Designed miniproteins, single chains. Designs and how they scored, part 25

Each design is a single chain, and the fold is of that chain. pLDDT is the mean over its residues in the fold that is shown.

## One batch from the design tools (miniprotein)

Design m842
Fold by ESMFold2-Fast:
Structure m842 (fold): chain A 76 residues (1-76)
Amino acid sequence: GFKELLRRLLEESRRLAERLLPPEQLPEAEAELAKMEEYLDEAAKKLEANMSLEEAKEKLERLIAEARAEIEALEA
């Protein structure tokens, strides 16, 4: 379901942050990922009510790509 999809995508985002960010940036990246997880949980509830699983997956993948871009910005 969505929860499992979100968990896997957030885990990948955390691994990316751990590999690419300097140690001093990791707490901030973790805080942003926690906010994103809350946001995506609320979004997933709305999407599950009104969208097919495939459409919702594509929307959520876009949101997670935006989260990755935000994490990459913390490197700058």
Scores: mean pLDDT 70

Design m843
Fold by ESMFold2-Fast:
Structure m843 (fold): chain A 63 residues (1-63)
Amino acid sequence: VSDEMVGATLEAGRLGGEMDGLMNRAMMMSDNPVMMKKLMDEANKLRGEMDGLTSRADGLGSG
């Protein structure tokens, strides 16, 4: 296991936690559609970043 793979895995975990927090807050803000949409949009951006890091980590895990 490379340090780069460890770093990518930790970053993906951090982004996953951040996304979970945003989703939880979005559910609490269901009475505020503007805030809910903003939180959902941020969660979707983090999901994209996490997907990228997961792909990179998979490549590093093979080397």
Scores: mean pLDDT 75

Design m844
Fold by ESMFold2-Fast:
Formats: structure tokens, sequence, C-alpha cells
Structure m844 (fold): chain A 81 residues (1-81)
């Protein structure tokens, strides 16, 4: 996975395969909304959004979703360095 679009698409597929359809839809809508943004702004917005979704999963007690989103969030944060 070398492009941000591939990372996002793989995350969506993983979320859908695990039954997290609402989270998958939100990530897909974010991808479409940021389609014409710069790569850096796409990454920054995706990181903010994934961090928020992770924190919501934690508050809801969904440890599996929290872990999945946390891994994705960490990967995006590394790309922003």
Amino acid sequence: MNSIDEVVENLIKTLESQGYLDAAKEVRELKEKTKNWSEEEKLKKLAEHLGRLRDQARAAGDRALETLLGVAYGDIQERLK
C-alpha cells in the first residue's frame, strides 16, 4: 500500500468486512469530500477524522473497532512526518 487512496480503500474494505458499515461509510464520504485537496491536507483531515472515530469507539467500549482505527490512525500520522 503506497498511495493514500490505497490505504483509505483498504481501511474501508476492512471496516466493511468486520461489519462496521457506519464507520466505513464515514471514511468513504471523507475520501469523496477531500478528493480535490492536496495530499498533505487529505492526510491531515483523515488523521483528525480517524482519531475522532477511534475516541468514539473507545467511549462506546468497542475495543476491536478502537484497535482497528488506532492502527490506521498511526499509519496516517507516520505519513505526515
Scores: mean pLDDT 81

Design m845
Fold by ESMFold2-Fast:
Formats: structure tokens, C-alpha cells, sequence
Structure m845 (fold): chain A 74 residues (1-74)
């Protein structure tokens, strides 16, 4: 899953952080690239996917996505 997002970003697809709240009150945070590639779950899972992106996007953009994900989980 994280590899699929990394490959999509390497191909030029845009990366975004998505935040939503489930009906039971649980916060859901995901990192997505392209139309079909998404990693959602624990903070560790989302941050690991963003770390993979640091290989293919610039470090400043990767740091921005990390901050957005951490804020979403706060």
C-alpha cells in the first residue's frame, strides 16, 4: 500500500492528507496519491507512508505532509 503511493508520487501524482471522523467518533487520517492509492490507519502507518515519499518528493514537501498528518492525529 505505501509502496503504491510512493510509485504514484514518483510518476507525478499529487499527494494529499485526508482527515475524517467515523460515526463512532474515531478520527480517520489517510495519505493518498492519485485516485485509488490510499494508506489509512494508525499514526505509525500514515507516517511510514510519508517517509517512503521522501525518496521521490522534495524534503520540504514531505515535511509539510508529516506536519499535516501529525496535526490531524493530535
Amino acid sequence: RAEAIREAAEAGDKVEIKESTLPDGTKRVAVASGATHEVAGSREDVLAAIEGLEKVIDPETAEKYRKLAEEAFA
Scores: mean pLDDT 69

Design m846
Fold by ESMFold2-Fast:
Structure m846 (fold): chain A 91 residues (1-91)
Amino acid sequence: KARIYAKSVLDYYDALAVPKKKYAKQFRRDSKFIEGKAKTIAELIAEAIDLLNAGTPLSDVLKKITEKGKAQGLSDDDIATIVEIVKMLSK
């Protein structure tokens, strides 16, 4: 499931001591080897991290990611998972 995937990838990157600033690059690299919904989730998380690093307010980032996720056919549950991960990465 996309929920398990997103959480597992975040935990995996943390365990590898990947700096949070580099999470976006890592998620984009890994998305090349993942198909379908998991790829879409990884790409949206990477975009959210880029926006946060550019100084975009968290509320604006969450709105954009929610709108893009809906447009790309993600379920409300998948979008909620992405929102939770983005909130954790904004700290």
Scores: mean pLDDT 69

Design m847
Fold by ESMFold2-Fast:
Structure m847 (fold): chain A 90 residues (1-90)
Amino acid sequence: MDKLIEAIKTGDRKTFTEIYENEIRSLSEEEKKEIAEKIAKELNLSEEDKEKIFEILSDKSLSAEEAFDKILEITTEEGIRKIEEGVKKL
């Protein structure tokens, strides 16, 4: 699981898609929710973004590449927002 989170943090699409297809796609909804919670905690995401990630992981119609692109969009936008808010509060 740590490699999945590292792939998201570094934007490593290839590593993410390999892990997603081999380890994540076949998991139960409960296990996917645990993964979404771990991603949200490690990347310091909001509860709303955590739910969005869970929806992405639970969407069987998405390819691994599409899932990665959607997750990266969420994590990148939230990361920028938190940096800007953090600087403003300092």
Scores: mean pLDDT 75

Design m848
Fold by ESMFold2-Fast:
Structure m848 (fold): chain A 61 residues (1-61)
Amino acid sequence: MAEEYKEKAAEADKKGRKDIGEASVYATKAIKEELPLSADAAESQERGPEYVKLANEALKV
């Protein structure tokens, strides 16, 4: 039923807001630490594909 999916969507929205904050912090640290994002792309896609997408989108903006 839709109720269980609405609860999961609400949790995803809460995590989305929290992850946006963390993505910004990680993007800032990556710039300071000169993190080679291209080198870690393969591992990031397996461990956190949406993680990398959010970071790349934040950096493009």
Scores: mean pLDDT 52

Design m849
Fold by ESMFold2-Fast:
Structure m849 (fold): chain A 64 residues (1-64)
Amino acid sequence: SLLASLEASREMLAAREAGASPEEIRDLARSRGLDITLEQAEALAAADPEELRRRIEEVERHLA
């Protein structure tokens, strides 16, 4: 569901801000039911955290 994906995205962002590796981010996503690739996890780890937070907030506003 969109809500489950949003919650997983928030947890992945928090893990990345705490210094998690791409492998840890992938494993976290999978534990929440999101089957992401290592390449996708690496992209998330390399992305600007402020940009990722902005995108998450935009999705949340549309669900409110």
Scores: mean pLDDT 73

Design m850
Fold by ESMFold2-Fast:
Structure m850 (fold): chain A 64 residues (1-64)
Amino acid sequence: MSEEDRKQLAELIAEAVKEGKTTLDEIARYVAEKTRTPYFTALLAVRSLLKEEGLTPEQLAEKV
């Protein structure tokens, strides 16, 4: 994934958390709807980014 793609995904995760999404499922659905991607594709992308950063969604939102 490119640096630009990672930044956009991180911003969407942060936006989802600020909108009150608290679970990976809720965040993945939010990302899927915003990017028009299948839910499972969004879920895998969110999980991969959080694993790479070593952060929870809440911690990532504080950095963005």
Scores: mean pLDDT 79

Design m851
Fold by ESMFold2-Fast:
Structure m851 (fold): chain A 77 residues (1-77)
Amino acid sequence: MEEIKKLSEEYKKEVVELVLKGASKKEFEELLRKMLEAAEKYHGDTTYREEALAKIPELAQELYENLEEARRAIEEE
């Protein structure tokens, strides 16, 4: 549990840095892939690897779109 919390805090930090630098969708995909690998290493279960990997592009797109929407709301003025 504590190890996963520490990893999530580290990746939260990376997400914030990606947001601040205006990262691309691909950079979010790489971050999510790293998070998946770290989680798999922690619990040792790869049963959902293919499903999770298949969902990474969609999750990265959602993150990217949410950030773009937030930027557009600010830039609308």
Scores: mean pLDDT 68

Design m852
Fold by ESMFold2-Fast:
Structure m852 (fold): chain A 77 residues (1-77)
Amino acid sequence: SSHELAVQKAIELLTARADQAQLTAGLAGMGFSASDVNLLVKLQQTRSLDAVLAEIDNPSPAFVSDLQTILQTLNAQ
């Protein structure tokens, strides 16, 4: 799906240690908001789902699932 492709692209950029500007450019039009990009940067820096979820008011189950998938992949590298 287009969403699965977006998550794979996020993983690719985060494993390449992309900064916020690179993530914003690379994920443009893929359904990630500017707020989502900031949370992905925090996830990469902290390697903590709890730290990222503390910044989110009422996180969607879909986005939480994406963050879990991304973190598991980053930790397996």
Scores: mean pLDDT 82

Design m853
Fold by ESMFold2-Fast:
Structure m853 (fold): chain A 117 residues (1-117)
Amino acid sequence: MSLDEQIKKLLDEANKYFDLAIEYRNKGDKKKSKEYSDKGEDLRIKALQLMSKSSDPDVSEYYRELAKLLEEAKKKDTSEAASFYTSAMITSVAMKLEGKSDKEIAEEIRKFLERLK
């Protein structure tokens, strides 16, 4: 499994835990909802650590910028932050598979971040 595939798998698994957290919250079980939400956050942290090990400094830098934005967004809406972060990740992986340069990938993610601010 490639590094990019491992990152995507971690983020997909995190989303499953967030779905469970919503399900238990709707059932009135706040303790289980919090437990699953925390598991989802732990997986996102693991994905961030894996992304910070990117060999390309430009790619590594925009992921650090995205992580800062995610931390800020978590204060408001964790689902919004997760969606934004996952979309940026999937886009960068897709561009890399298409043979785009790491510089072009970093530039597109920078533009993506700027469009939201």
Scores: mean pLDDT 66

Design m854
Fold by ESMFold2-Fast:
Structure m854 (fold): chain A 77 residues (1-77)
Amino acid sequence: MEEEALKLLGIPEEYHEEAIEIIKKWLESEGKKTIEEILEDSSLPEELKLRLGEALARNSSSKSLEEFYKNVLKELG
């Protein structure tokens, strides 16, 4: 599920662990930080920051990693 959702977002496997950490930080912020603030400390390439940022914005109601991945699979699968 996790690997499938990240692949659907176009994130290469070498960046999966970093992307997961970004998603976790965003979820833990509970809307207290913007997506831009979460991504600013990331070492992801700019094109991947854009893709992940768009996915976070579209799935802003997600309350867990599992819910986020299920929403991505529902939208893009």
Scores: mean pLDDT 78

Design m855
Fold by ESMFold2-Fast:
Structure m855 (fold): chain A 92 residues (1-92)
Amino acid sequence: MEEKVKEIREKAEEIGKEFAKKYGEEEGRAVGAEVFAQGLLKLAYESLSEEERERLIAEVEPLAAQITPSAPVAVRLEAAERIAELALEALK
């Protein structure tokens, strides 16, 4: 599990750096956090029981709704970081 989390983090950092070069450092940080959160959620969904997955989805759904192109970068970043925390906690 820790090795897969590390791979997901490294990939998210690479994507974030690419977006930072094109759209600015704040956008790159938000995109990187979003990619990291998505990768962790996928890993969690593959590792969890059906009941655990349903609980995680219920907690993540309102946060994921805040991640839209029209949302402020700070809101997107905060939501993505909270999703990542929830996914990491579920993987323990």
Scores: mean pLDDT 84

Design m856
Fold by ESMFold2-Fast:
Order: C-alpha cells, then sequence, then structure tokens
Structure m856 (fold): chain A 95 residues (1-95)
C-alpha cells in the first residue's frame, strides 16, 4: 500500500515534468521531500533526481545540461556522492 502510494506520487511528478520540463527545480524539491518521507537513502534520492533532470535536459535539448547529467550519473556509480550532487546542481542551473 505505502509503496503503491509512493509510486503513484512519483508518477504524478514525472507527468508534471513531461508537461513542463522548465519546472524541473520545483519537481526535484517535491521529489526529495517525498523520497525522504518514504525513507529512501541519499544514493537512491540522488539517482531519482539524476533521472528526472536527464529527462528535462533532453526534452529542452540542452546539450550542456545533458553532459552534466551524464557525468553526475557516472560519479554516482563510482560512489562519489558529493561530486554527483555538484554536477546535478550545475545541470539544473543550465535548465
Amino acid sequence: ARDEELAARLRALHEELLNDPSRVAEVLERLEALAREAGFSEEEILALQIQLVGIAARMLKNEKAIKLVEKAAEALEAGKLEEARKLLEEAVKEL
């Protein structure tokens, strides 16, 4: 039940992003709050944020943001959480 409710709320945030990718910063703040309430780890939250910013960057065709998101994903896979977070913040600023 809780996981189903969380999945529905995450889908709603994803749909909002698809309707207006320029609002990615607002969607990320709501995603972070929701994921923290659900007990997600910092790594899991960051992975979800990277996915959403990547979608927004590709929809807006912002090549600089796309490259920053790809580097953030690589840093996260390498366990470099602070580097991944900084790269993600730079990507959001480009959008």
Scores: mean pLDDT 83

Design m857
Fold by ESMFold2-Fast:
Structure m857 (fold): chain A 60 residues (1-60)
Amino acid sequence: SELEELRRRRARSAARYLVDLAKKTGMSQEELDAQLDRIAKRFGLSPEEAEEIRAEVEKE
């Protein structure tokens, strides 16, 4: 089953939306980091998966 792939893809979308929103609203880096950590925990991401998603969305 690749249910975990769908979950990771949805987590990436949520993180990307959050990073874009942070740029538009002037969210602090500390608040952004906290919200990204909440996304990782909510979607049950491993530390490696969370770091990969964060790196990808922050490059945009």
Scores: mean pLDDT 77

Design m858
Fold by ESMFold2-Fast:
Structure m858 (fold): chain A 64 residues (1-64)
Amino acid sequence: SKELEETKEIFTYVSDKLGEVFDKAIKEGKEKNLSLEETRELFKELLEKAKPEIDAKVAAIKAA
């Protein structure tokens, strides 16, 4: 069904994007010699910045 195809596409996109944001936070955390807690806060900040892009892509998939 279209709903299952959309769900798969959304899940794949969100999963890949979360992994990308996580990797970026870990890399930047290492470069800046951040603590575990500081790296966690950086991940949250990067995720908040990515939310509009994620929301827009999810909306576009659902509209197709």
Scores: mean pLDDT 84

Design m859
Fold by ESMFold2-Fast:
Structure m859 (fold): chain A 86 residues (1-86)
Amino acid sequence: MVEKAVEDLEELVKNLEETLKLLDEELENTENEDTRLHLRLVRLMLRARARGIDVRPYLERLANAPSREERIALAREIIEELERLL
């Protein structure tokens, strides 16, 4: 049903946005992060959540990365993993 799909998607986006804010803050707190990388990650996370895949562990790992280089590497690995899952 269209109305149910819209409502469910809004909840998924809202819940994901809260976790993505932590990721965005970590990426922003580093020097110059790749904006395209962030956009790709966001799009894939939204698709994964819409399909019922729990992306929280990936986002938590990325947010807790100890260095900027590690964060970028993890982001790319997560993107590749999600692309394979979707």
Scores: mean pLDDT 66

Design m860
Fold by ESMFold2-Fast:
Structure m860 (fold): chain A 87 residues (1-87)
Amino acid sequence: SIVDEIIEEIKKSPNIVEGALKAIDRAVKLFNEGKITREEFVEIVEKVLEILDKAYQEGKITREEYDALRARIQEKVDEVLKKWEEK
């Protein structure tokens, strides 16, 4: 599935922060273009956040990077879902 493809791209990225942001940006673009469903978009976001939570717990990213990245992802997600719900 496209969800699995996006998530696997994060795991193959040499930088998990960059990989996570690229995955979210791709998911936002695909959702705005009507190429993925709301359920697929939410699934991608949840799986990205799980990958970041694990990376933080394993010491692969700093607390500051983790907090900043989660805030950026949440802002992007909220903007996309707000526009969808206003229809």
Scores: mean pLDDT 82

Design m861
Fold by ESMFold2-Fast:
Structure m861 (fold): chain A 78 residues (1-78)
Amino acid sequence: DIPRARSIEEAKELLEQAKEALKQGDYDKAEALALRVLEDLDPEIAKNARLIASKQSTKEERAQVLIDTAETVLKGLE
């Protein structure tokens, strides 16, 4: 298993990739990367974030919810 500090740095890198995918209009990639970050950091929060995202009307809003949640979790770990 990857140590927590290393997981935080890798999670930040993946979250930046998710934000770039969102800017490029690749919402499916943005969603997948943000979910990966959440699942690596906190599977319980990832489960709840997936449920909230599933209620969004657009893929963009869905990806944004997951990115915002992942960013909040990462800030809480710093």
Scores: mean pLDDT 79

Design m862
Fold by ESMFold2-Fast:
Structure m862 (fold): chain A 73 residues (1-73)
Amino acid sequence: MVELGREVLRKLGYSEEEIANMSDETLEQAALSYLLLNKEDLDFVYEVLAKKMGVPVEKIREKDKELQEELAK
């Protein structure tokens, strides 16, 4: 969660010094707000989840693709 918050703030244009001065609580809030509002950035979310779970990003992407293929019928 904290790592996701840092990456979200970097994407939004915050400097490294600004991010370093933020608390873990603020970083977690940024991550949660981003996930709720920006579902279109799924590749970024998959990368962060893959790192946290210790699995390849392709595995997470394949599971999402399978679900979407079932719904597209």
Scores: mean pLDDT 66

Design m863
Fold by ESMFold2-Fast:
Structure m863 (fold): chain A 85 residues (1-85)
Amino acid sequence: MSKEELEMEINVAMIRIMIGVTKVMLSHSENPEVKKVLEETIKRLEEILRRAEEAAAAGDLEAVEALLEEALKLFREAEKKVEEL
């Protein structure tokens, strides 16, 4: 495995971790508005993951990094919305 291949694999794994954390939050939520935010966030993160896996398969490290940044922003925005509800 090259350093670049390892970096792409780590970045994709981080997106999977964010999906996993969001699913745990959803499973422990009783508020319907919170559930809706978390369900929409999971759907959007899964789409980002699909695109990141495609970019990684193409060897496009820059695209994987951009998609990780998009995922992190989305995850943080979801956390903020949940805290405000």
Scores: mean pLDDT 87

Design m864
Fold by ESMFold2-Fast:
Structure m864 (fold): chain A 109 residues (1-109)
Amino acid sequence: LVEEIEAEVNRNATEEQINRFKLITLLILKKKAEEAGDEEAAKKAEELIEELIKEAGFSKEEIEEIEELARELLERAEREKLSDLEVLMELAARILGLDREKLEKAYAS
């Protein structure tokens, strides 16, 4: 699944879309680590977030928009009891324009 997502991303997504996907994924992982009491995982996610923001050159406004999207998705995932994989597939579909059905088929293979 990870290799299939990487191949599809490299073929069809822009660098900006890839960076947005990475940032929102790291924000979600950090929040989940914090809620689980995993301080080491939360700190690692924070370090990766800071490095990505610096490298990608995100504006404050762009960061706020991505944080809001991460919050919305986390609230929905908690309410609807979505798995981590379902959250990742929805992020790939929405941000990268990837076909969710193809991602689900790749996972099943």
Scores: mean pLDDT 71

Design m865
Fold by ESMFold2-Fast:
Structure m865 (fold): chain A 60 residues (1-60)
Amino acid sequence: TQEDLLDKIAKLLKEKGVNDQDVENLLKYLKNEATQEETDKALDILNKYKDEIMKIFSEL
């Protein structure tokens, strides 16, 4: 379930043109595995694509 959610988020972001490093940083943040630097970058991506990400959560 969590793995399926993370896969959907990763696919969405890649389809929106987000690079692999930024996607990986966001996935680490969502898993509580991110460093402070990775967290800052992840929050920038999360804020930019908040509406799309929230839509994925609403589909579950």
Scores: mean pLDDT 78

Design m866
Fold by ESMFold2-Fast:
Structure m866 (fold): chain A 77 residues (1-77)
Amino acid sequence: MKPVKVFLNGREVTDAELFDENGNKIELNSANLDKFKVGKKYTLKIPGRPDLEVAVVDIEETEDAIYLYLASGETVG
């Protein structure tokens, strides 16, 4: 998985791992669950790629990790 940083309004929220190469799913530490809300927009900074603006469409909580399911306006098709 690729390391990414998650931003909200230009501020770093947390580090995460890119679970797929299209940015549709990221993994982060469970301590950050309260920082994310379904329908809210965030910016992903991925090394070697342009910044991605994404909206959270679902949040899956496990004992070890949180998974955010993401949609971007650029990934139509």
Scores: mean pLDDT 74

Design m867
Fold by ESMFold2-Fast:
Structure m867 (fold): chain A 79 residues (1-79)
Amino acid sequence: VDKLIKQGQKAHDQGDYKSALKLYIEAIKKGSGEQARQAGLGGAQTLWDAGDRESADEVLDHIDAGDYEGARKVLEKAL
């Protein structure tokens, strides 16, 4: 899972937002709470940088509530 988060961050840094989102979604599905939180934050940052600020804000709200499944669903809808 940590490798998926690192790969997502690298894809984001390269401007490959779609690949970054896919990697963060997979990391949320497979990760524990802290890993899911980190992946969700990475996904929100990716959406923000891609110009989808409304979806980014929704992801952050779900993460703050500890609802990582909700955060994942928002990321999947944004793909």
Scores: mean pLDDT 82

Design m868
Fold by ESMFold2-Fast:
Structure m868 (fold): chain A 94 residues (1-94)
Amino acid sequence: MSREEQLERYTLQLEEAVLALMKAILDKDEEAIKAAREALRATLAAIPADLLPEVVARILEAIEAFLSRTTDPEVIEALKRAAEELRRIAAELS
């Protein structure tokens, strides 16, 4: 696979993990939140170190774009929590 194909693949995988965490937060399901958080950590750990900063930056940019278009307080809080977890775990893996 080319570098760009790898970036796109890992970005899609990380996006799926972040969306799963957001859904668990919106559902207020403690067990689902725990499972989604562990899945997010595993997804981040599987990304090659050389690609990790770019993949994380792409997802954080997508979250900020979504935040600019939503007025639902529950969705805003879920997005902020997912972004915070993403930043925290990515920093731990750096």
Scores: mean pLDDT 85

Design m869
Fold by ESMFold2-Fast:
Structure m869 (fold): chain A 66 residues (1-66)
Amino acid sequence: KEVRATVVSVEVEEEGDKARVTVTVEDDAGNRFTATVVLPKEDAEKGKEEALERATAALATARGAT
């Protein structure tokens, strides 16, 4: 059955010419997974998508894929 995750937080932290994008997701059991992507600050919006995919994949792995 589908693994459902809720986005808990999205943080964008600028480091010079780069942005650190951190996305935290949480499942219905209270498990939280965080993913961070560092890329040019002009691409921070793309970083949100990448971080979300990584966090969701980590949650799915922890729940059933080892």
Scores: mean pLDDT 75

Design m870
Fold by ESMFold2-Fast:
Structure m870 (fold): chain A 97 residues (1-97)
Amino acid sequence: AARTLKATVVGGVADLNALKVGDVVELLLEDGRRGTFTVTAVYKDAAGNTLASGNLTFEDGTVGGAGLLATSASEAVVSTSAGPIDPAGPAGAPGPV
């Protein structure tokens, strides 16, 4: 299941509006967990908020999975898929089941 958590940037890239592929962002999540977010893609929305796709790994070594880091003027929000990080995706999904 997808999870969305508020996060505070505590290390790595200081300017979230200047994120690029390969950047690492250290996050403190609202539940007290620390994680490292490695950027794999960067987007911007119409409001100027920076969105980044990437992989979240918690400080204890637990994999948070592929996720989306969304930033607004003074906060960050991390959304992750449930389960382990799958290898790079195959061709598009097969037809309906």
Scores: mean pLDDT 62

Design m871
Fold by ESMFold2-Fast:
Structure m871 (fold): chain A 95 residues (1-95)
Amino acid sequence: APPAISTSRDASGAVTLTAGDYTLTVHPDGTATLTLPDGKTYTIEPGLHEVDGVKVLITDDRVQVQIGKYVVILDLKTGKARVLDLETGEVVAEH
């Protein structure tokens, strides 16, 4: 099943995306903090990174997190998130 997703923005402008048991916080300086289901935390710079099997893309306008066959896409301007199934090409969840 696709991960349950939620988004929030705090007073500093940081945007937090929760996707299942994963949490990604994008900071106003363009860096991000990824927290894995086991509680491990990683600081991620802009660009494409792979951390413990999770692929993360951070740009100035969007963030993408690939968890298995699912890509969670967060629009940093609107705060809207969606989940894409890479096997079907379909959007399977939105927030």
Scores: mean pLDDT 82

Design m872
Fold by ESMFold2-Fast:
Order: sequence, then structure tokens, then C-alpha cells
Structure m872 (fold): chain A 66 residues (1-66)
Amino acid sequence: TLEELRAELRALGLSEKTVRTIVQAVSMGGDPEAVLAAARELAGKASDGQIAIAGVYAGTKAALAK
């Protein structure tokens, strides 16, 4: 669910603004599992903005592939 995604992203230490951006993009057709995988890989290695871009991209690509 989007609530589970939001909780997991907060647990990774992402800012509220970044969490909102990612969750909003997923609500528009992104794959939450792909988003979370990308965010976990970059957590602590990239800025919140970079994680948001990579997560949204991964989620959109996965959703389009079905």
C-alpha cells in the first residue's frame, strides 16, 4: 500500500518532502516495489533529491514493463 511505502521510505531516513514526492509519483502509476528497491540501494550514498529521481524513474519503468 502507499502507507507501507511511506513508512519504509521514512525508515530509510528520507525527508518528508522526498517521501511525499515519491509517494505522489507512485500514486500516478509507479511500481512501489521498484521504487523502494532503488531507494534502499541509494540510501546513505546519494542526496534525497537523487534518491527521489532514481526511485521515480525505476518505479515508472517497472510499471510500464508490467
Scores: mean pLDDT 79

Design m873
Fold by ESMFold2-Fast:
Structure m873 (fold): chain A 107 residues (1-107)
Amino acid sequence: SVAEEIKKIVEEGEKKALEAIEKGEFEKAIEIVREMVDKIVDIALENELTELASEIEKLEAEFFKKVKEVIDKYRKGELSEEEAKKKLKELVEEYKKKVLEAIEKAE
C-alpha cells in the first residue's frame, strides 16, 4: 500500500538521521530528513493525497523551526553537544510519530 511505502521511507530516514545525530553530524541529519520528506510528499502527491502532502509539509516546517532553535543554542554555547543530540533525537522521533499519525488518518 501507499501507506506501507511511506512508513518504510520514514523508518529508514529516522534510523539514518539518528545515526548522524549520534555522530554529531547535525547538517547531515538535516539533509537526511529533508530528502525523506521530499520523497514522502512526492509519493502522496502522485497518489492524489493532497491533504496528506500538505500536513506533512506543515509538520516539516514546525520540525525545522524547532531544529533551528536547538542548533542556534548549541552554536551560542547555551547547549552542550550531548544536550543538543538529545533534543534533536527527540524532535526526529516526535516528527516520525506525527507523520505516521497523519498517514493513518489519510487511510
Scores: mean pLDDT 87

Design m874
Fold by ESMFold2-Fast:
Structure m874 (fold): chain A 71 residues (1-71)
Amino acid sequence: DERERALALGRELAAETRDLYLLVPAAKTVRGSLKAEPSDLERLPEELKAWLARNDVRGMALLALEGAYEA
């Protein structure tokens, strides 16, 4: 249920805000870093951090897209 809502929100926001689409590479980089090492996280894309800080509620959509891509 939570995933279903997140996916629906992600798709809707992606349709309205195409900028979210540009954050997909950033999200993939974060995932890769999580498997590599903690120090790699220091190089976290500012785009992702800025997006989450500026749009906290919409940040959930970014996570939804990332999760869907993994699934």
Scores: mean pLDDT 46

Design m875
Fold by ESMFold2-Fast:
Structure m875 (fold): chain A 83 residues (1-83)
Amino acid sequence: SRRELEREAVLLLNDPNVSLEELLELAERLGVEVVVRPGEDPRADARRAIMRHLQEKYGLPVDGYPTGLTLRAIAEKLGIELE
C-alpha cells in the first residue's frame, strides 16, 4: 500500500548507507520527481525531493532537510519508531 511505501521511505531516509539507486527507485514508486543539480551530490538531491513530498503530505514545514526531528515526526504519523 502507499502507507507501507511511505514507511519504507522513512526507514531508507534514516539509513546513512542508503544508495542512490534505492532512493531513485523509491522516488519513482512515490511519484516524486528528482532534479539532480550539476556538481552536487545526487543522493542529497534525491533525499530532499522525497523529504519534501512527505512533509507536504503530512502537513509539516516543507524545507526538504532529512533531519532526525523531521523523520521522527513523520515516523510517528506512520506508526513506526526511529532510533
Scores: mean pLDDT 80

Design m876
Fold by ESMFold2-Fast:
Structure m876 (fold): chain A 76 residues (1-76)
Amino acid sequence: MAAEEAKMEEQVERTFEEDKKELETLPKEEAIELLEKGLERLDEMIAASTDPLLKKGLELLKKKLEEYKKELEKEL
């Protein structure tokens, strides 16, 4: 299972970096709003997920996005 976990973690990092790059092109207020909506959706997906690997990936992505949102809020 190590290969699947490593692939999931790599996908999470890539998704986060892509999301972060896109959000950096937006006004901070809009980026925060999109992050809030995305985080709500991630919470729903985590709650609905029965696959442990997928759930772990979604939880990791959520943590990264929450930390990024907090940094943006500090800059306002």
Scores: mean pLDDT 80

